# Designs tried in a protein design run: designed miniproteins, single chains, continued (4). Part 35

Each design is a single chain, and the fold is of that chain. pLDDT is the mean over its residues in the fold that is shown.

## One batch from the design tools (miniprotein)

Design m13191
Fold by ESMFold2-Fast:
Structure m13191 (fold): chain A 111 residues (1-111)
Amino acid sequence: MPTVTASGGGTVAPGEKVTVKITASNVSGGTAGLGASARLANGGHLPIGAKVLSGSGTFTATVSGTVPEGATAVIATAGSGPSGPTGEIAALGRALGGGSGEGTALAATVV
């Protein structure tokens, strides 16, 4: 079961740059997608940034982007992906959009 932690966000305003350090542990397979998305007041999500990493077990990435207007929180997400270059875009989409084997953590609060 993946476990996700996030740090570096704190409290941010819309239009500000946020930098989030994401750590995912207990990820299976050789590839993981780690990303940050903004939660909107209507329950929707907008992507801020993501990375696909190769390795084993524990993955750490730093992602940065601009907090969109209407955001209420920044959420860090991680998911397992297949090893190999063809999985990169799919792993990013699954990490940010929801898929089996993903974990989430609150990364920042938006004022």
Scores: mean pLDDT 67

Design m13192
Fold by ESMFold2-Fast:
Structure m13192 (fold): chain A 87 residues (1-87)
Amino acid sequence: SSLEKEIEKLLEELKKTKDPKKAFEIFNEIVTKATELLESNGVPHSKFMEAMEPLIEKFKKAIEAKNIEEAYKVAKELVKKALELAK
């Protein structure tokens, strides 16, 4: 799907960024598009948020620690989980 391709492009942009502010902006776009993907496949928003909230918090902590590599790994885990739920 086009949404899956857009999410993968955002992950590649996140991997290349060294700026915590840009990392947050890209991550917010990833979460938005992952939510749209799940909604289009009939997954309730509440179920998505319950699954994703721990990962969103891990991402925030990684960025606060200036650990962009860990932030990228967490974002990749969030995307993988969203894709599994969309099946």
Scores: mean pLDDT 83

Design m13193
Fold by ESMFold2-Fast:
Structure m13193 (fold): chain A 95 residues (1-95)
Amino acid sequence: GLTAEDARASVEALRELAEELVEAVRAGAPESRLASLLSAMGILAVEVVATGDAEAVEEAARIFEEAARRLREAGAPEDLVEFLERLARILRKKA
């Protein structure tokens, strides 16, 4: 089973990937790079939920909410922003 340490590590990795995603959008990175970052963030979100740590799930939701806001400000595609907002809502319901 996953531990609280695994939850914390996954949340920290998710925060770093969210930062990389925002920078990738600002730099005009190709869709393949954005898709790879989103895939990695999705895997980490699943791992956080699997730990059953409500605080970690709430932190993950906040990370997705902030990433969506920053991406909208950076001029990211609307579907990308909406996808992150949807993930944040799902995480909020599981916390």
Scores: mean pLDDT 84

Design m13194
Fold by ESMFold2-Fast:
Structure m13194 (fold): chain A 110 residues (1-110)
Amino acid sequence: MEAEEYAERAKEYAEKAKKAAEEGKAVEAARYASEAAYYAGQAARAAMEEKTKEAAEYAERGAEYALEGAKAALEASKKEGTPEAASSGAAAGVSGSGAVAGAKIAKKAA
């Protein structure tokens, strides 16, 4: 299942974002959050092409992981005071929200 594979990648990068955030590496956390959002978007796209409830559920999980990663990156950027990291984290959050919307559309189409 391609949607499942992308959701798993989103989870991996979200966990890396959380770890980097805990270590005070705000810029690194934001970059990982952006990668998680990218894979969440790919999972949503795959779910829309596959048109199954199962694929849509994986895409929704991937989007949830991406949003968690973005939240961690934003909190780290607030502590570090790095505007670039804050902007990247905010963009990842928007992308993650889009992925959630895409997953819901895929679920309705299945």
Scores: mean pLDDT 75

Design m13195
Fold by ESMFold2-Fast:
Parts: sequence; C-alpha cells; structure tokens
Structure m13195 (fold): chain A 70 residues (1-70)
Amino acid sequence: SVEDLKEKIFKLYEEIEKNKNDPAKVRELRQKIDQVYVELQKVLREQGMTPEEIAAFLRELEKEILKKLK
C-alpha cells in the first residue's frame, strides 16, 4: 500500500516532466499528486506513525523523488 502510493507519486512526477509544455495537464497531474499525498499520510497515520515520523518519511520521500528525476 505505502510502496504502491510512493510508486504512483513517482509516476505522476515523471508525467509532469513529459507534459511540461501543457499547463492544463500539469495542473491536473499536480492535483492528482496532492490527492495521493493525502492518502499516503492517512495510511501512515492508520499504521500508527507519529506526526514526527510522518514528517521524516515525507522528507525522505522528497529526497527520493529529486534523485529519481535526475
């Protein structure tokens, strides 16, 4: 579940790069990313992670995204 949500976020960021010249598509994709982040945070809370642990998880995810887009 968490890994599936991470993979979905990565694929959406890849799609933004592919569609960077289409502002309407980029806006749609950013909205989808926001929805996936909301679901990810919900799943992490339901698994018993503290707010501090969730913040650390999201910080590491941001680093992974930046590395994967290079």
Scores: mean pLDDT 83

Design m13196
Fold by ESMFold2-Fast:
Structure m13196 (fold): chain A 85 residues (1-85)
Amino acid sequence: MADEVLELAEKFIEAINNKDYEKAIEYGVRLAEKIYELYKKQKEYEDALETLKTILEKLKELGASKEDIEKVEEIIKEIEELLKK
């Protein structure tokens, strides 16, 4: 997904530099569509992250097992890494 955005951005810039405005428009539209997909996915991850942090706090309050706490912490870390990239 991210690699596709970078590829489309590169092709868009190359088309502009080559004065191929028809191709520039084509790649620009596709780039906008891919950015929207990533924005939508990022919003889902942000909402999930907030919910998971709330669940983690409640599990700690309830005295959940170390294994269960570590599972939720691992999921939170994976989502945080995805949001940083």
Scores: mean pLDDT 72

Design m13197
Fold by ESMFold2-Fast:
Structure m13197 (fold): chain A 66 residues (1-66)
Amino acid sequence: MSDEEILKKMLEILEKAQSLTEARVALHEGIKLSKNEEIKKKLQDIYNKARSVEEAIKMVKELLEE
């Protein structure tokens, strides 16, 4: 999968997440699927910083725009 495909898949799972715990599981799966160290690091930062599902979604969308 490309980095864009991984990030889009992450967004799909995040938009279905009903809790921050589910959002973190989704982010962790994205980290495992990505082979790009830069993307992994950014997803780890989102995992640590996001305080809500909405915040996690916003941060992942920001990555997708780059």
Scores: mean pLDDT 78

Design m13198
Fold by ESMFold2-Fast:
Structure m13198 (fold): chain A 95 residues (1-95)
Amino acid sequence: SMADIMRQIADIIDNIISAYDQFTVKSTRSIVTNIGSLVAKLNALIDKAWPSANPRQRGMFRQIRNLINDMMGPDSAVGQRAKAGLRGIVDDLRR
């Protein structure tokens, strides 16, 4: 169901945030690989949900993708703000 996909998206975002926190303390190949794997899983779930998503859900999916791009970008201050935005989306998805 859409609700099940939304829960899975929230769980993967939580895992991405956790991996990002590890990355900001110590960047290792395994952490970078794990983040890449989690982002790929997230994109696959969004793509699966997209045809059945309403306009509000599609807006949220675009925001998630933009925030992940910002978080994985070179500016650490932008990355930390993107992380905060992703936490807000997780809270919205679990409501």
Scores: mean pLDDT 86

Design m13199
Fold by ESMFold2-Fast:
Structure m13199 (fold): chain A 70 residues (1-70)
Amino acid sequence: SVETRFNKLLPKMSKEEALEAVGLLAEEALHQIGIITSTDPERIAQHQARLAEARARLEKMVDELEKKLS
């Protein structure tokens, strides 16, 4: 999972890289909460789209960091 991969990389990250990754995880959490708590299908769809974007950005960052730090 991306979370498992992130946790392995965290002690090897710079402060700037760690802050960026934490920001993306916070965006994921925000949109997951939005999906769970929203009753409006359009709002749920917006949160799902933004969650997918945040996950894609985090996965790309983790992939790039694994190549750099491995």
Scores: mean pLDDT 81

Design m13200
Fold by ESMFold2-Fast:
Structure m13200 (fold): chain A 110 residues (1-110)
Amino acid sequence: VDIEEIAKEAEEALTAAAEEEKETLGLKKVTVTVEGKLADPSEKNVIIEVKVKVKVDGKEYEYRARFEAPAEEYRKAIEEAVVFIRKAMAEAAKLGPAEVEIEVTVYVPE
C-alpha cells in the first residue's frame, strides 16, 4: 500500500468532515494537517493518530485518539478518525466560538 495514497485519502476525508462540522457548528476556525510516515517494521496495521487542539475563551484543550486497522482495511481507521473529529468538534462548539487545529499522523506498514 502506498503511504502517499493513504495519507492523501485520509487528508481528503478528514478535511471534508472538518469543513462540514465547521459550517454546521459555527466554529471560528478549523485547520487540518495530515502527515504520512512508515510504521515500525514489526507493524502490520495502518495506524492513525489524531490530535485535536481547541482554543476557546483564552483556554486550550486537547483531545487525542489512535485508530488501527489491517492495511487491507485502512479505510476503517479513516472512518473511525472521522467520527472522532466530528465528536471532538461538537464538544468544542459547546464551549463557544472555538478555533480547532487537527493534527493527524498516518503510519503505514511496508
Scores: mean pLDDT 85

Design m13201
Fold by ESMFold2-Fast:
Structure m13201 (fold): chain A 81 residues (1-81)
Amino acid sequence: MSIEEILAQEAETGLRLADEAVERMKKLAEDPNATKEEIRQAYIEGLAAALLLAMSGRTDEARRVLKEIDELYKKALEKLK
């Protein structure tokens, strides 16, 4: 497997993980029973996905994911107040 093939696979993995983290965070933001720990864990998952995207050269996607997950994290925390 070439380095280019590895980077392409990592980018695909990062996009999938980012989509999963965003969807989980959206569900937690709408769930009145969501805990601060669950919300924090989903936020960390989103950060990890964004880092993987940045490392595989998908910097614009990484920035998008970071912005989206941060906005959702704040929304989810406000639901607990």
Scores: mean pLDDT 80

Design m13202
Fold by ESMFold2-Fast:
Structure m13202 (fold): chain A 75 residues (1-75)
Amino acid sequence: SSELEAALARVEARLGAEVRRDVELLLEAERAGVETEEVREAKRRILERLLEARAPGMSAEQLAAARERMAAEIA
């Protein structure tokens, strides 16, 4: 869909081609109904890149809370 392609293009422009590939992997896994170690690693990489992009605007407490939420999301 044009909506999905636009979203993936924005991810690639902002976070790079490797993150886009990880997002595509997650979408494929969701359609297939699978949760593999590869999928968990892709989630971790995506969340870490998002956190890195936002980190300069965050306090130490906000960064710690974000990492805790990220760990819960992956687990």
Scores: mean pLDDT 78

Design m13203
Fold by ESMFold2-Fast:
Structure m13203 (fold): chain A 58 residues (1-58)
Amino acid sequence: MEIARKVSEITGVDLQSAEEAVKLARKLFGSDSVSVSAAVLSILEGIDPKKLHENLIK
């Protein structure tokens, strides 16, 4: 995913981690770039992606 490469380059995170963060953010927030960007940053700041998903479900 090209957007994951840009995230990895900007944040210095591994490409694999960036790809997973982008996929999770898109799944939770759709294609809205603002919401996805905010979610990716939250995930990369050490918020567990599983915990974030659980909180949104309940």
Scores: mean pLDDT 63

Design m13204
Fold by ESMFold2-Fast:
Structure m13204 (fold): chain A 94 residues (1-94)
Amino acid sequence: SSLIESLNKEDLENVLRLAGELHREVLSDPDKYRKLNEEEQRALIEELAKQLGITLSPVQMELLLEIFRLLQNEEFEKYNEIILQIEKRLKELE
């Protein structure tokens, strides 16, 4: 993903933390989260970021929205592929 390549180490670490929280939230109530539109998805991501003390860039938000849509659609294989891409990129930035 071009979005992953444009983010620094701290940005990607924060995306992984938020992706984990989004996964946890969606699994807790799949029917609730399946109904969320993009505005509601953005608001949830912003609230979770605020709770973790994370300031989001527009690029981090776009990547997290992509991750949220995969979780919402139960596309867990593609979700795991994105997480592995982020983890691989983080190793390259060490």
Scores: mean pLDDT 87

Design m13205
Fold by ESMFold2-Fast:
Structure m13205 (fold): chain A 74 residues (1-74)
Amino acid sequence: SIAERLAEVEKEVQELIANKDQLSKEEFFERAEKLAKKLGEVLKQAHEQGDEETAKRAEEVIARLIEAVGEVAA
């Protein structure tokens, strides 16, 4: 399901954020970009299927990733 795909990507986002201080900025941004693309695909699929709960959760995960990117970029 889309919800299961989101849960997998969310775990990857959590792991990336947990390791942000252990990674180079280049490695962090490369991984963040790949995860942002996956999250965008999940969000699109959730909207296409009318799964508003998964869409909202995907937006929340995207917001957390953006916040972490801002912290690393500073």
Scores: mean pLDDT 86

Design m13206
Fold by ESMFold2-Fast:
Structure m13206 (fold): chain A 60 residues (1-60)
Amino acid sequence: FEKLKEEVKKLIAAGKEVPTSLVYELAKEVLGLSKEQVSKLKKENKLSNTELAEKLLELS
């Protein structure tokens, strides 16, 4: 899990888009969310992969 957090932080710091697969893994580890729940959350809040990843890192 720590390695996943480091990888996501590096992508954000480099200005790169966080891949959907990493966002799903991060959401599962932080909040126990399924892929379907992550998709709904992104749609309802109009969040990008990177924006959602940043919020998940704040909660972890």
Scores: mean pLDDT 79

Design m13207
Fold by ESMFold2-Fast:
Structure m13207 (fold): chain A 68 residues (1-68)
Amino acid sequence: EEQAKAEQKKKEQEQQKDNLIEKIKELLKDPSKRPFAISMAQELLAIAKENNDEKTIKEVNELLEKAS
């Protein structure tokens, strides 16, 4: 409601999530690192669900599907 800063903080968190998604994608390219990438993706998914970040949830789910 009040606080313009709250929306700015949300944008910063979304940018950090995008960075984590890119890191997970890089790890998924290496078969030996896939288990670690999957663990990171699951952790990010939990955080995204807590924040109701539907875009991040979709992206992470797509990565997990491809990792299977």
Scores: mean pLDDT 74

Design m13208
Fold by ESMFold2-Fast:
Structure m13208 (fold): chain A 66 residues (1-66)
Amino acid sequence: MEEHLKRVEAEANARAQAAVPSVTRVEIRLEGDKVVVTAHLGPERPTDEEIAALRDILEQARKEAA
């Protein structure tokens, strides 16, 4: 399970940073029975299109981690 989460997190980081350069890190956490995916952003604000792409990437990671 933990190795699977680490792999999904690494893939999410690669995809997010490729799509949204202002993303510094993507983090996957287990909070009880819930999978929480969080993107950390640098000082540069993403565009609305980049935010939409990021949301899709984070949702895919959440589904793969579950």
Scores: mean pLDDT 78

Design m13209
Fold by ESMFold2-Fast:
Structure m13209 (fold): chain A 60 residues (1-60)
Amino acid sequence: SMDKQMQMLARAGGYLQDLRDEGERTGPEAVEQVRQLEQQVSQLAQQGNYEQAYQLAKDR
């Protein structure tokens, strides 16, 4: 359902924010990896593939 897909997208955003914070403490290479991940998550979300976007974010 739409509600579950929207919740997955919101949770993916939360995971990405946590990764950004950890990346900033780790170093520039980690920050760049998070940016690449954010782009992939955004592309999946644009395609309506929220489950893949969620899994990609949480698996990091």
Scores: mean pLDDT 78

Design m13210
Fold by ESMFold2-Fast:
Structure m13210 (fold): chain A 91 residues (1-91)
Amino acid sequence: SFSVLRAEGIETVEQVRRAIEEALRRGADALYLELEKASPEEVREAQRLALEVMREHGMAVALGRLDTTEEEIDPEYREEYEERLRELREK
C-alpha cells in the first residue's frame, strides 16, 4: 500500500508549494493537487514544481483541473508522473 495526500481548492502557486512541503514532511508516496481557476501560466508552473519534486524526492504528484487541455500538459511532467505511478503499483 502507499500513502496519498489530497489537497483541493488550490488557487495559487504558493498553495502548491505548501502542499508539496506538507506531503514531503509527512513522507507521503503521492500528492494529489486539485487546481481551481488556474491560468495556463499557473498550470505550467505547477507542472514544473511537480516535475522537480518527482525527480528529486520520488513522490508522485498528480494535478487535477477541470479545463486542462492536452496541449497544456508538459510532456516531461507526464513521463515522470507515469514512471512514479509504475513504481507505486509495484509496492
Scores: mean pLDDT 77

Design m13211
Fold by ESMFold2-Fast:
Structure m13211 (fold): chain A 69 residues (1-69)
Amino acid sequence: SKAEAAVADAAALVEENNGAVSREEANALLEKYGGEKSTKEVVSGAELAELLLKTFDLSDEQARRVLAG
């Protein structure tokens, strides 16, 4: 599903960046899935999870995966 793909992409992005994602990378992912964009230069895993939660109803487990990096 789109939600599962978004969670997997977000988790990979957070892991690659050790928990802090650039605005360009975060916004590219959010644009791909139709989410709201961040105006911050650096987006934390928690902030990326919040933006994805607005796009998809993420489970606690899915949200934790993104936050764990």
Scores: mean pLDDT 70

Design m13212
Fold by ESMFold2-Fast:
Structure m13212 (fold): chain A 76 residues (1-76)
Amino acid sequence: DIEAKIEALVAELKAEIGDSTDPELLREAAKKAVEFLIETFGAPEEVKEILRKYLETGTMTEEEQALVQEWVEKVL
């Protein structure tokens, strides 16, 4: 059940972050959320590389954005 997996992830992230505004804790939470989406919905290696690169660099080309959007539309 995807809903149960999402609830479990949210509970884990709340336990780790709490009321923190620490940028590093928020960044690690974002990484966990992205990896959860990749594992839960399945992503091609190209999309995985794009998302992981974006988490590290904050950059994404228009072509990379189109590939991510195509994947999201296919799985959601």
Scores: mean pLDDT 72

Design m13213
Fold by ESMFold2-Fast:
Structure m13213 (fold): chain A 118 residues (1-118)
Amino acid sequence: TLSEEVEERAKHFESLGFSKDLARGLAAISVIGEIPEKTIIKAVKEGNRKRINGMLTYAIGVAEDKHGPKALGVLLKALAAVPESIAKPLSDINKENVPTSTVTAFFNAFGKAFNERL
């Protein structure tokens, strides 16, 4: 199932030193967007705002077609649950890069909210 694929990939991110919720958030975007783990890790470490937003937008765009309408619904609900104070720095078009701590806070909050079985 999609949940099993996300859980397996989250365990791999945890083995690389990411916390449980952060690993789950990264794994969800990696699995739903079919984005390689190395690509995710690079974008997070670089704080590349444009690439991070591109990966999120791509995962949203393909979620229903690849995984069904429930997967899109759960993804959107989890993204909407990220507090505005955490999400706002990623929407600042005047910044090319954001601190890694900003990116990890976003994916941690998203991962906490991404808890429905698919």
Scores: mean pLDDT 84

Design m13214
Fold by ESMFold2-Fast:
Structure m13214 (fold): chain A 97 residues (1-97)
Amino acid sequence: MLERIQEIAANAEDSEAAREEIRRLIREEVERNLPRIRELLERFRRMPEEERRAFAQGLSEEELFQISAALLVARTEGFLSEEEVRLLEEIARLAAE
């Protein structure tokens, strides 16, 4: 999916159509992966604070992409609760450290 989004962005002659297609793909990807994202958040919530950084830093590129996509969609579409958004933001912050 990420490769497809990058290809659309790189090769688009119509930037408006490209942005709309990318937004659609990101939204569909998040909706499809929402149960997996919530499972990841539940595991993270149950972890001791000392284990949370190692967990976040151990995430794959694909998992980090899904977290970033979920945060983007949550801010525009409201698919996630305020608590779920805060947990995703904590994971993203720890993964960047």
Scores: mean pLDDT 75

Design m13215
Fold by ESMFold2-Fast:
Structure m13215 (fold): chain A 88 residues (1-88)
Amino acid sequence: MSPEVRAALMEEMEGTFYLMKATIYLKMGDLEGAKKAYEEAIEEFRRAAELLRAALPSASEKDRAIAERALRGAEEAIRLLEEEIKEL
C-alpha cells in the first residue's frame, strides 16, 4: 500500500474514533459534546477524501481498488454525519 493511501486510511480511523466519541456523548445526554465530536469526525473524513482523490490518479491497480472503496466510505460518512448534525 502506498504511503499516501495509508495516510488517508489513518485519517478515516481518526474519523471513526470521533464518531465513537460522539455516540458516547449522545448516550450521556451531552448534545454539545456530541455535536463537536461529529464535526471533528466530518473534518477527518474530509481530509481522508482529499488525500484519496489526490492519490487515485497515480495509484497502483491494487491500491486503486482500496482507495476507491475508502473514498466512497468517507463520502458516505460525511453525508450521513452532516444529516445527523442537522437533526441535533
Scores: mean pLDDT 86

Design m13216
Fold by ESMFold2-Fast:
Structure m13216 (fold): chain A 94 residues (1-94)
Amino acid sequence: AEAEELLRERLEEEKETVAKMSEEELRELAKGLKERVDKIMEEYKASTDPAKKELARKLLEAILEVLEYAAKLWPENEVLREALEYAKEALEEA
């Protein structure tokens, strides 16, 4: 519950900052979010705790929402598009 609230606050802040980002900052965002997806998926696959798996899915959904927002603002940015596809595939496996 508390972790989900912090995630929602970060998500709103990230959406605000994405609109102000340079191409270089957007590439770093996409790279960082892909790395976070990998880590979340590792934890998800290693966990036998249903609550931890549910939290992992919610974290993936939040990452997907940030990437979808960024891709709408920057539709020609291929790195964002690739990161969005990567996150979507991870969530579908979760």
Scores: mean pLDDT 78

Design m13217
Fold by ESMFold2-Fast:
Structure m13217 (fold): chain A 83 residues (1-83)
Amino acid sequence: SLEEEIRKLIEEGKSAGEILIFILKKGGASEEEIEKVRKVMLDPSTPDEENEEIEKILEPYKEDIEIASEVVEEMADEKAKLA
């Protein structure tokens, strides 16, 4: 399942950005769309126009991104309880 794949990535120490790129790749996003998302993640001064384009790229994957966010939060809580 998507949740199990995301849990594996988190256990491997992948960043939130790497998990987001994984979701986009799994969902069938184009290489150009993935590259645009990577560029925005690396540059906090990205223009509003590029931010709107990123939001459009992420819209089809919004449900999967929400699932990933919940898994990240759940695993962070589990790790905190074990520490």
Scores: mean pLDDT 74

Design m13218
Fold by ESMFold2-Fast:
Order: sequence, then structure tokens, then C-alpha cells
Structure m13218 (fold): chain A 100 residues (1-100)
Amino acid sequence: DDVEELQKMAVNLSLVIEQLKTLSDAEAKAAATAALQEAIATLERIQARHPDDAEIAATLAWLQERLAQLPSLSKEEQLAEMEKALGDLMGLAGHLALKS
């Protein structure tokens, strides 16, 4: 189920990335912030079930750092950071699938 949660999160994030291209700067910032907060909340729930998994911990720390930087980024920079987040979450889903 953790793999399914991460895959659903990745799909949602990819849809948000497409939406960001058509939104105003303020709307894009709000949408990107909300999407990363949801990703962090999902990953915190998964980490609680896998407390010794270093890759989950590293991904969570990375997402928290990206969230902190979002308010100072341009729309194009926000898109680039969201695409990096998508890549890392897809990688983590693959990692957990191999452990299952």
C-alpha cells in the first residue's frame, strides 16, 4: 500500500506541474506549496511505518528543504524543483516496491 500511496502522490504531483504552467505566479506558488505539503505528510506516514529506512528519511528531509525555498523562487524555478521532487518520489516508490 505504501507503493500505491507514493504512485498516487506522483500522479497528483505531475498534474500539479502541468497546472503550474497555466497559473499566475501567486496561484502557482500556492499550488506548489500545497502539493509539497501533501507529499511531506504522505511520506511522514510512510516513514512512521518504516522508521529505519534511510532513503525515506533522506527524501523527506530533501522535500522539507525544497518547501522552505519555494517562497523565494520564480515560477520557472518552482516548476524545476517540482519536477525534481517528482523524480525523487518515483525513485522512492521503486525502492519500496523492491522491498515488498
Scores: mean pLDDT 82

Design m13219
Fold by ESMFold2-Fast:
Structure m13219 (fold): chain A 98 residues (1-98)
Amino acid sequence: SAASAALAREAAEAERRFAEEARRQGQPPMADFHESVARALEEMAERGAAASEVAAFLRGAAQMTKILADSGAASEELAERAVATYEALAERAEQLAA
């Protein structure tokens, strides 16, 4: 739907901002992760992915970010903010799927 596509694009923009911040903090693997998530969300928006698919993808991105932080690949502060953003956007996508 147009609403789920708009949400996916909003999520992609947030991801690009996290990628820029990760690069500034000297975390290239996290910057690459956020860039790949942004590209996936843009592709989902373009092909008209269902809101439920966008929600599931964002929940998966949150889980992966927690794993990366726990392994020391990301700063806890940046990871916590990214996870909170993923979870909030996933909840909005779940509401669109209802």
Scores: mean pLDDT 87

Design m13220
Fold by ESMFold2-Fast:
Structure m13220 (fold): chain A 80 residues (1-80)
Amino acid sequence: SISEHEEEILQALIDMIRAVTKLTVSRAPNEKAKELAEEYGRALIEYLKARAEGDEESAEKYLKRAKELEEEYKKVVEEE
C-alpha cells in the first residue's frame, strides 16, 4: 500500500520513463534497438510499481531484466 503523495510521485516517475523511452525509441538506429528500448522502459516501470507495493521479489526480477535488456541494447547499438 502507498500513500496518495507516494502514488502521485510514482505516476510522475512512470510518466518521465515513458517520455524518455519514447525519445530513445525515436532515436534508435534499427528495429531491434527500438524493441529493446521499449522493453527496457517497461521493465523499469514494473520495477518501480513492484518496489512501491513492497514486492521485493518482483522488484529484483524486473531490475535484473532491465539490466539484461540494457546490455543487449548496448551490443546491438555497438554492432552498428
Scores: mean pLDDT 84

Design m13221
Fold by ESMFold2-Fast:
Structure m13221 (fold): chain A 79 residues (1-79)
Amino acid sequence: MRTRTYTLKLPSGDGVVTLTFTEEGVGKAVVKNLKDGEVKEQEGRWEEALKTHSREEVEAAWAAYLAKLEAQAEAISEE
């Protein structure tokens, strides 16, 4: 299991997105807003998405999301 943490600078304050990668892709996302200390956890919706979308569409959507995070991140850490 690998974890990546993306640090984002927002007008409202710093945000941190932590993604946990499983053998099948992104299994868990945790979003923490550093300004207000809120933590929002969201499980990867692979199983639900695959009920209505093809695996290729789900993988493409996650790839686009990861690319967007990487482009917006000021710092990236991987474990």
Scores: mean pLDDT 61

Design m13222
Fold by ESMFold2-Fast:
Structure m13222 (fold): chain A 89 residues (1-89)
Amino acid sequence: DALERLRAELSIPIDEARRLIEQSKSSDDPQALYDRAAKLLEDMRVPLLRLLEGSAKAANPLPEEVREMLNEYLEEIDRLLEEIEKLGK
């Protein structure tokens, strides 16, 4: 339940960022869409990093499966941010 909910919550901004990148291909203002996608990804990245750091200091750290999932999402966020940077040239 909690893991599925977290996955769903994390998927929403990533899917939205992908949609914005795709929409940029036919947009008359692609930079505005890149900026919106980057903001969504950056806003998500910070709390994920904080959650992982907090887990390392907690009496009851996050399960390994959750930490692995969060790291996979961070890798995807970094890949999408790199794509946006390349497209925004």
Scores: mean pLDDT 80

Design m13223
Fold by ESMFold2-Fast:
Structure m13223 (fold): chain A 92 residues (1-92)
Amino acid sequence: MDKAELDREIDEAMALLERGVTDVVAKNLSKTASAAQIQQLRDLLDQYREARDAGDKAKAAALLAQISDLEASMGQTAASAAYKAQAARLAA
């Protein structure tokens, strides 16, 4: 895969996280995701922003991996894959 293409896909996923709006939240998954899963996603997003602002790449990567797993559990496989790719990029 071209580095520029991969970087663009990762940047798009990151932009959604920074806006505090994910496909999960935007699609009103209250009928398909539990209130606990939505709260966990919000908590992980807040922790991710804190780690990113601190420059802690290892912590940010671990948090993105957790967000990826949670998104997958809610049926958001494409979003999950994008966050997992960003986690791998930060860990490398």
Scores: mean pLDDT 68

Design m13224
Fold by ESMFold2-Fast:
Structure m13224 (fold): chain A 58 residues (1-58)
Amino acid sequence: TTLYNQGTTLTNQSRTLYDQASRHASDGDVDTAITLSNQGKTLLTKSNELFRQATNMS
């Protein structure tokens, strides 16, 4: 397992959370949408850090 693979996994998970957040927002569940969006942002931030580390090692 490489840092790049881990970063890709977190990016995909972030995308799923944003899709779920969008669906909840459309349904009027704003609190859940905000929570899911924040979780997605956290995973994307971690993914970017892993990609930076992978680039330095490659």
Scores: mean pLDDT 83

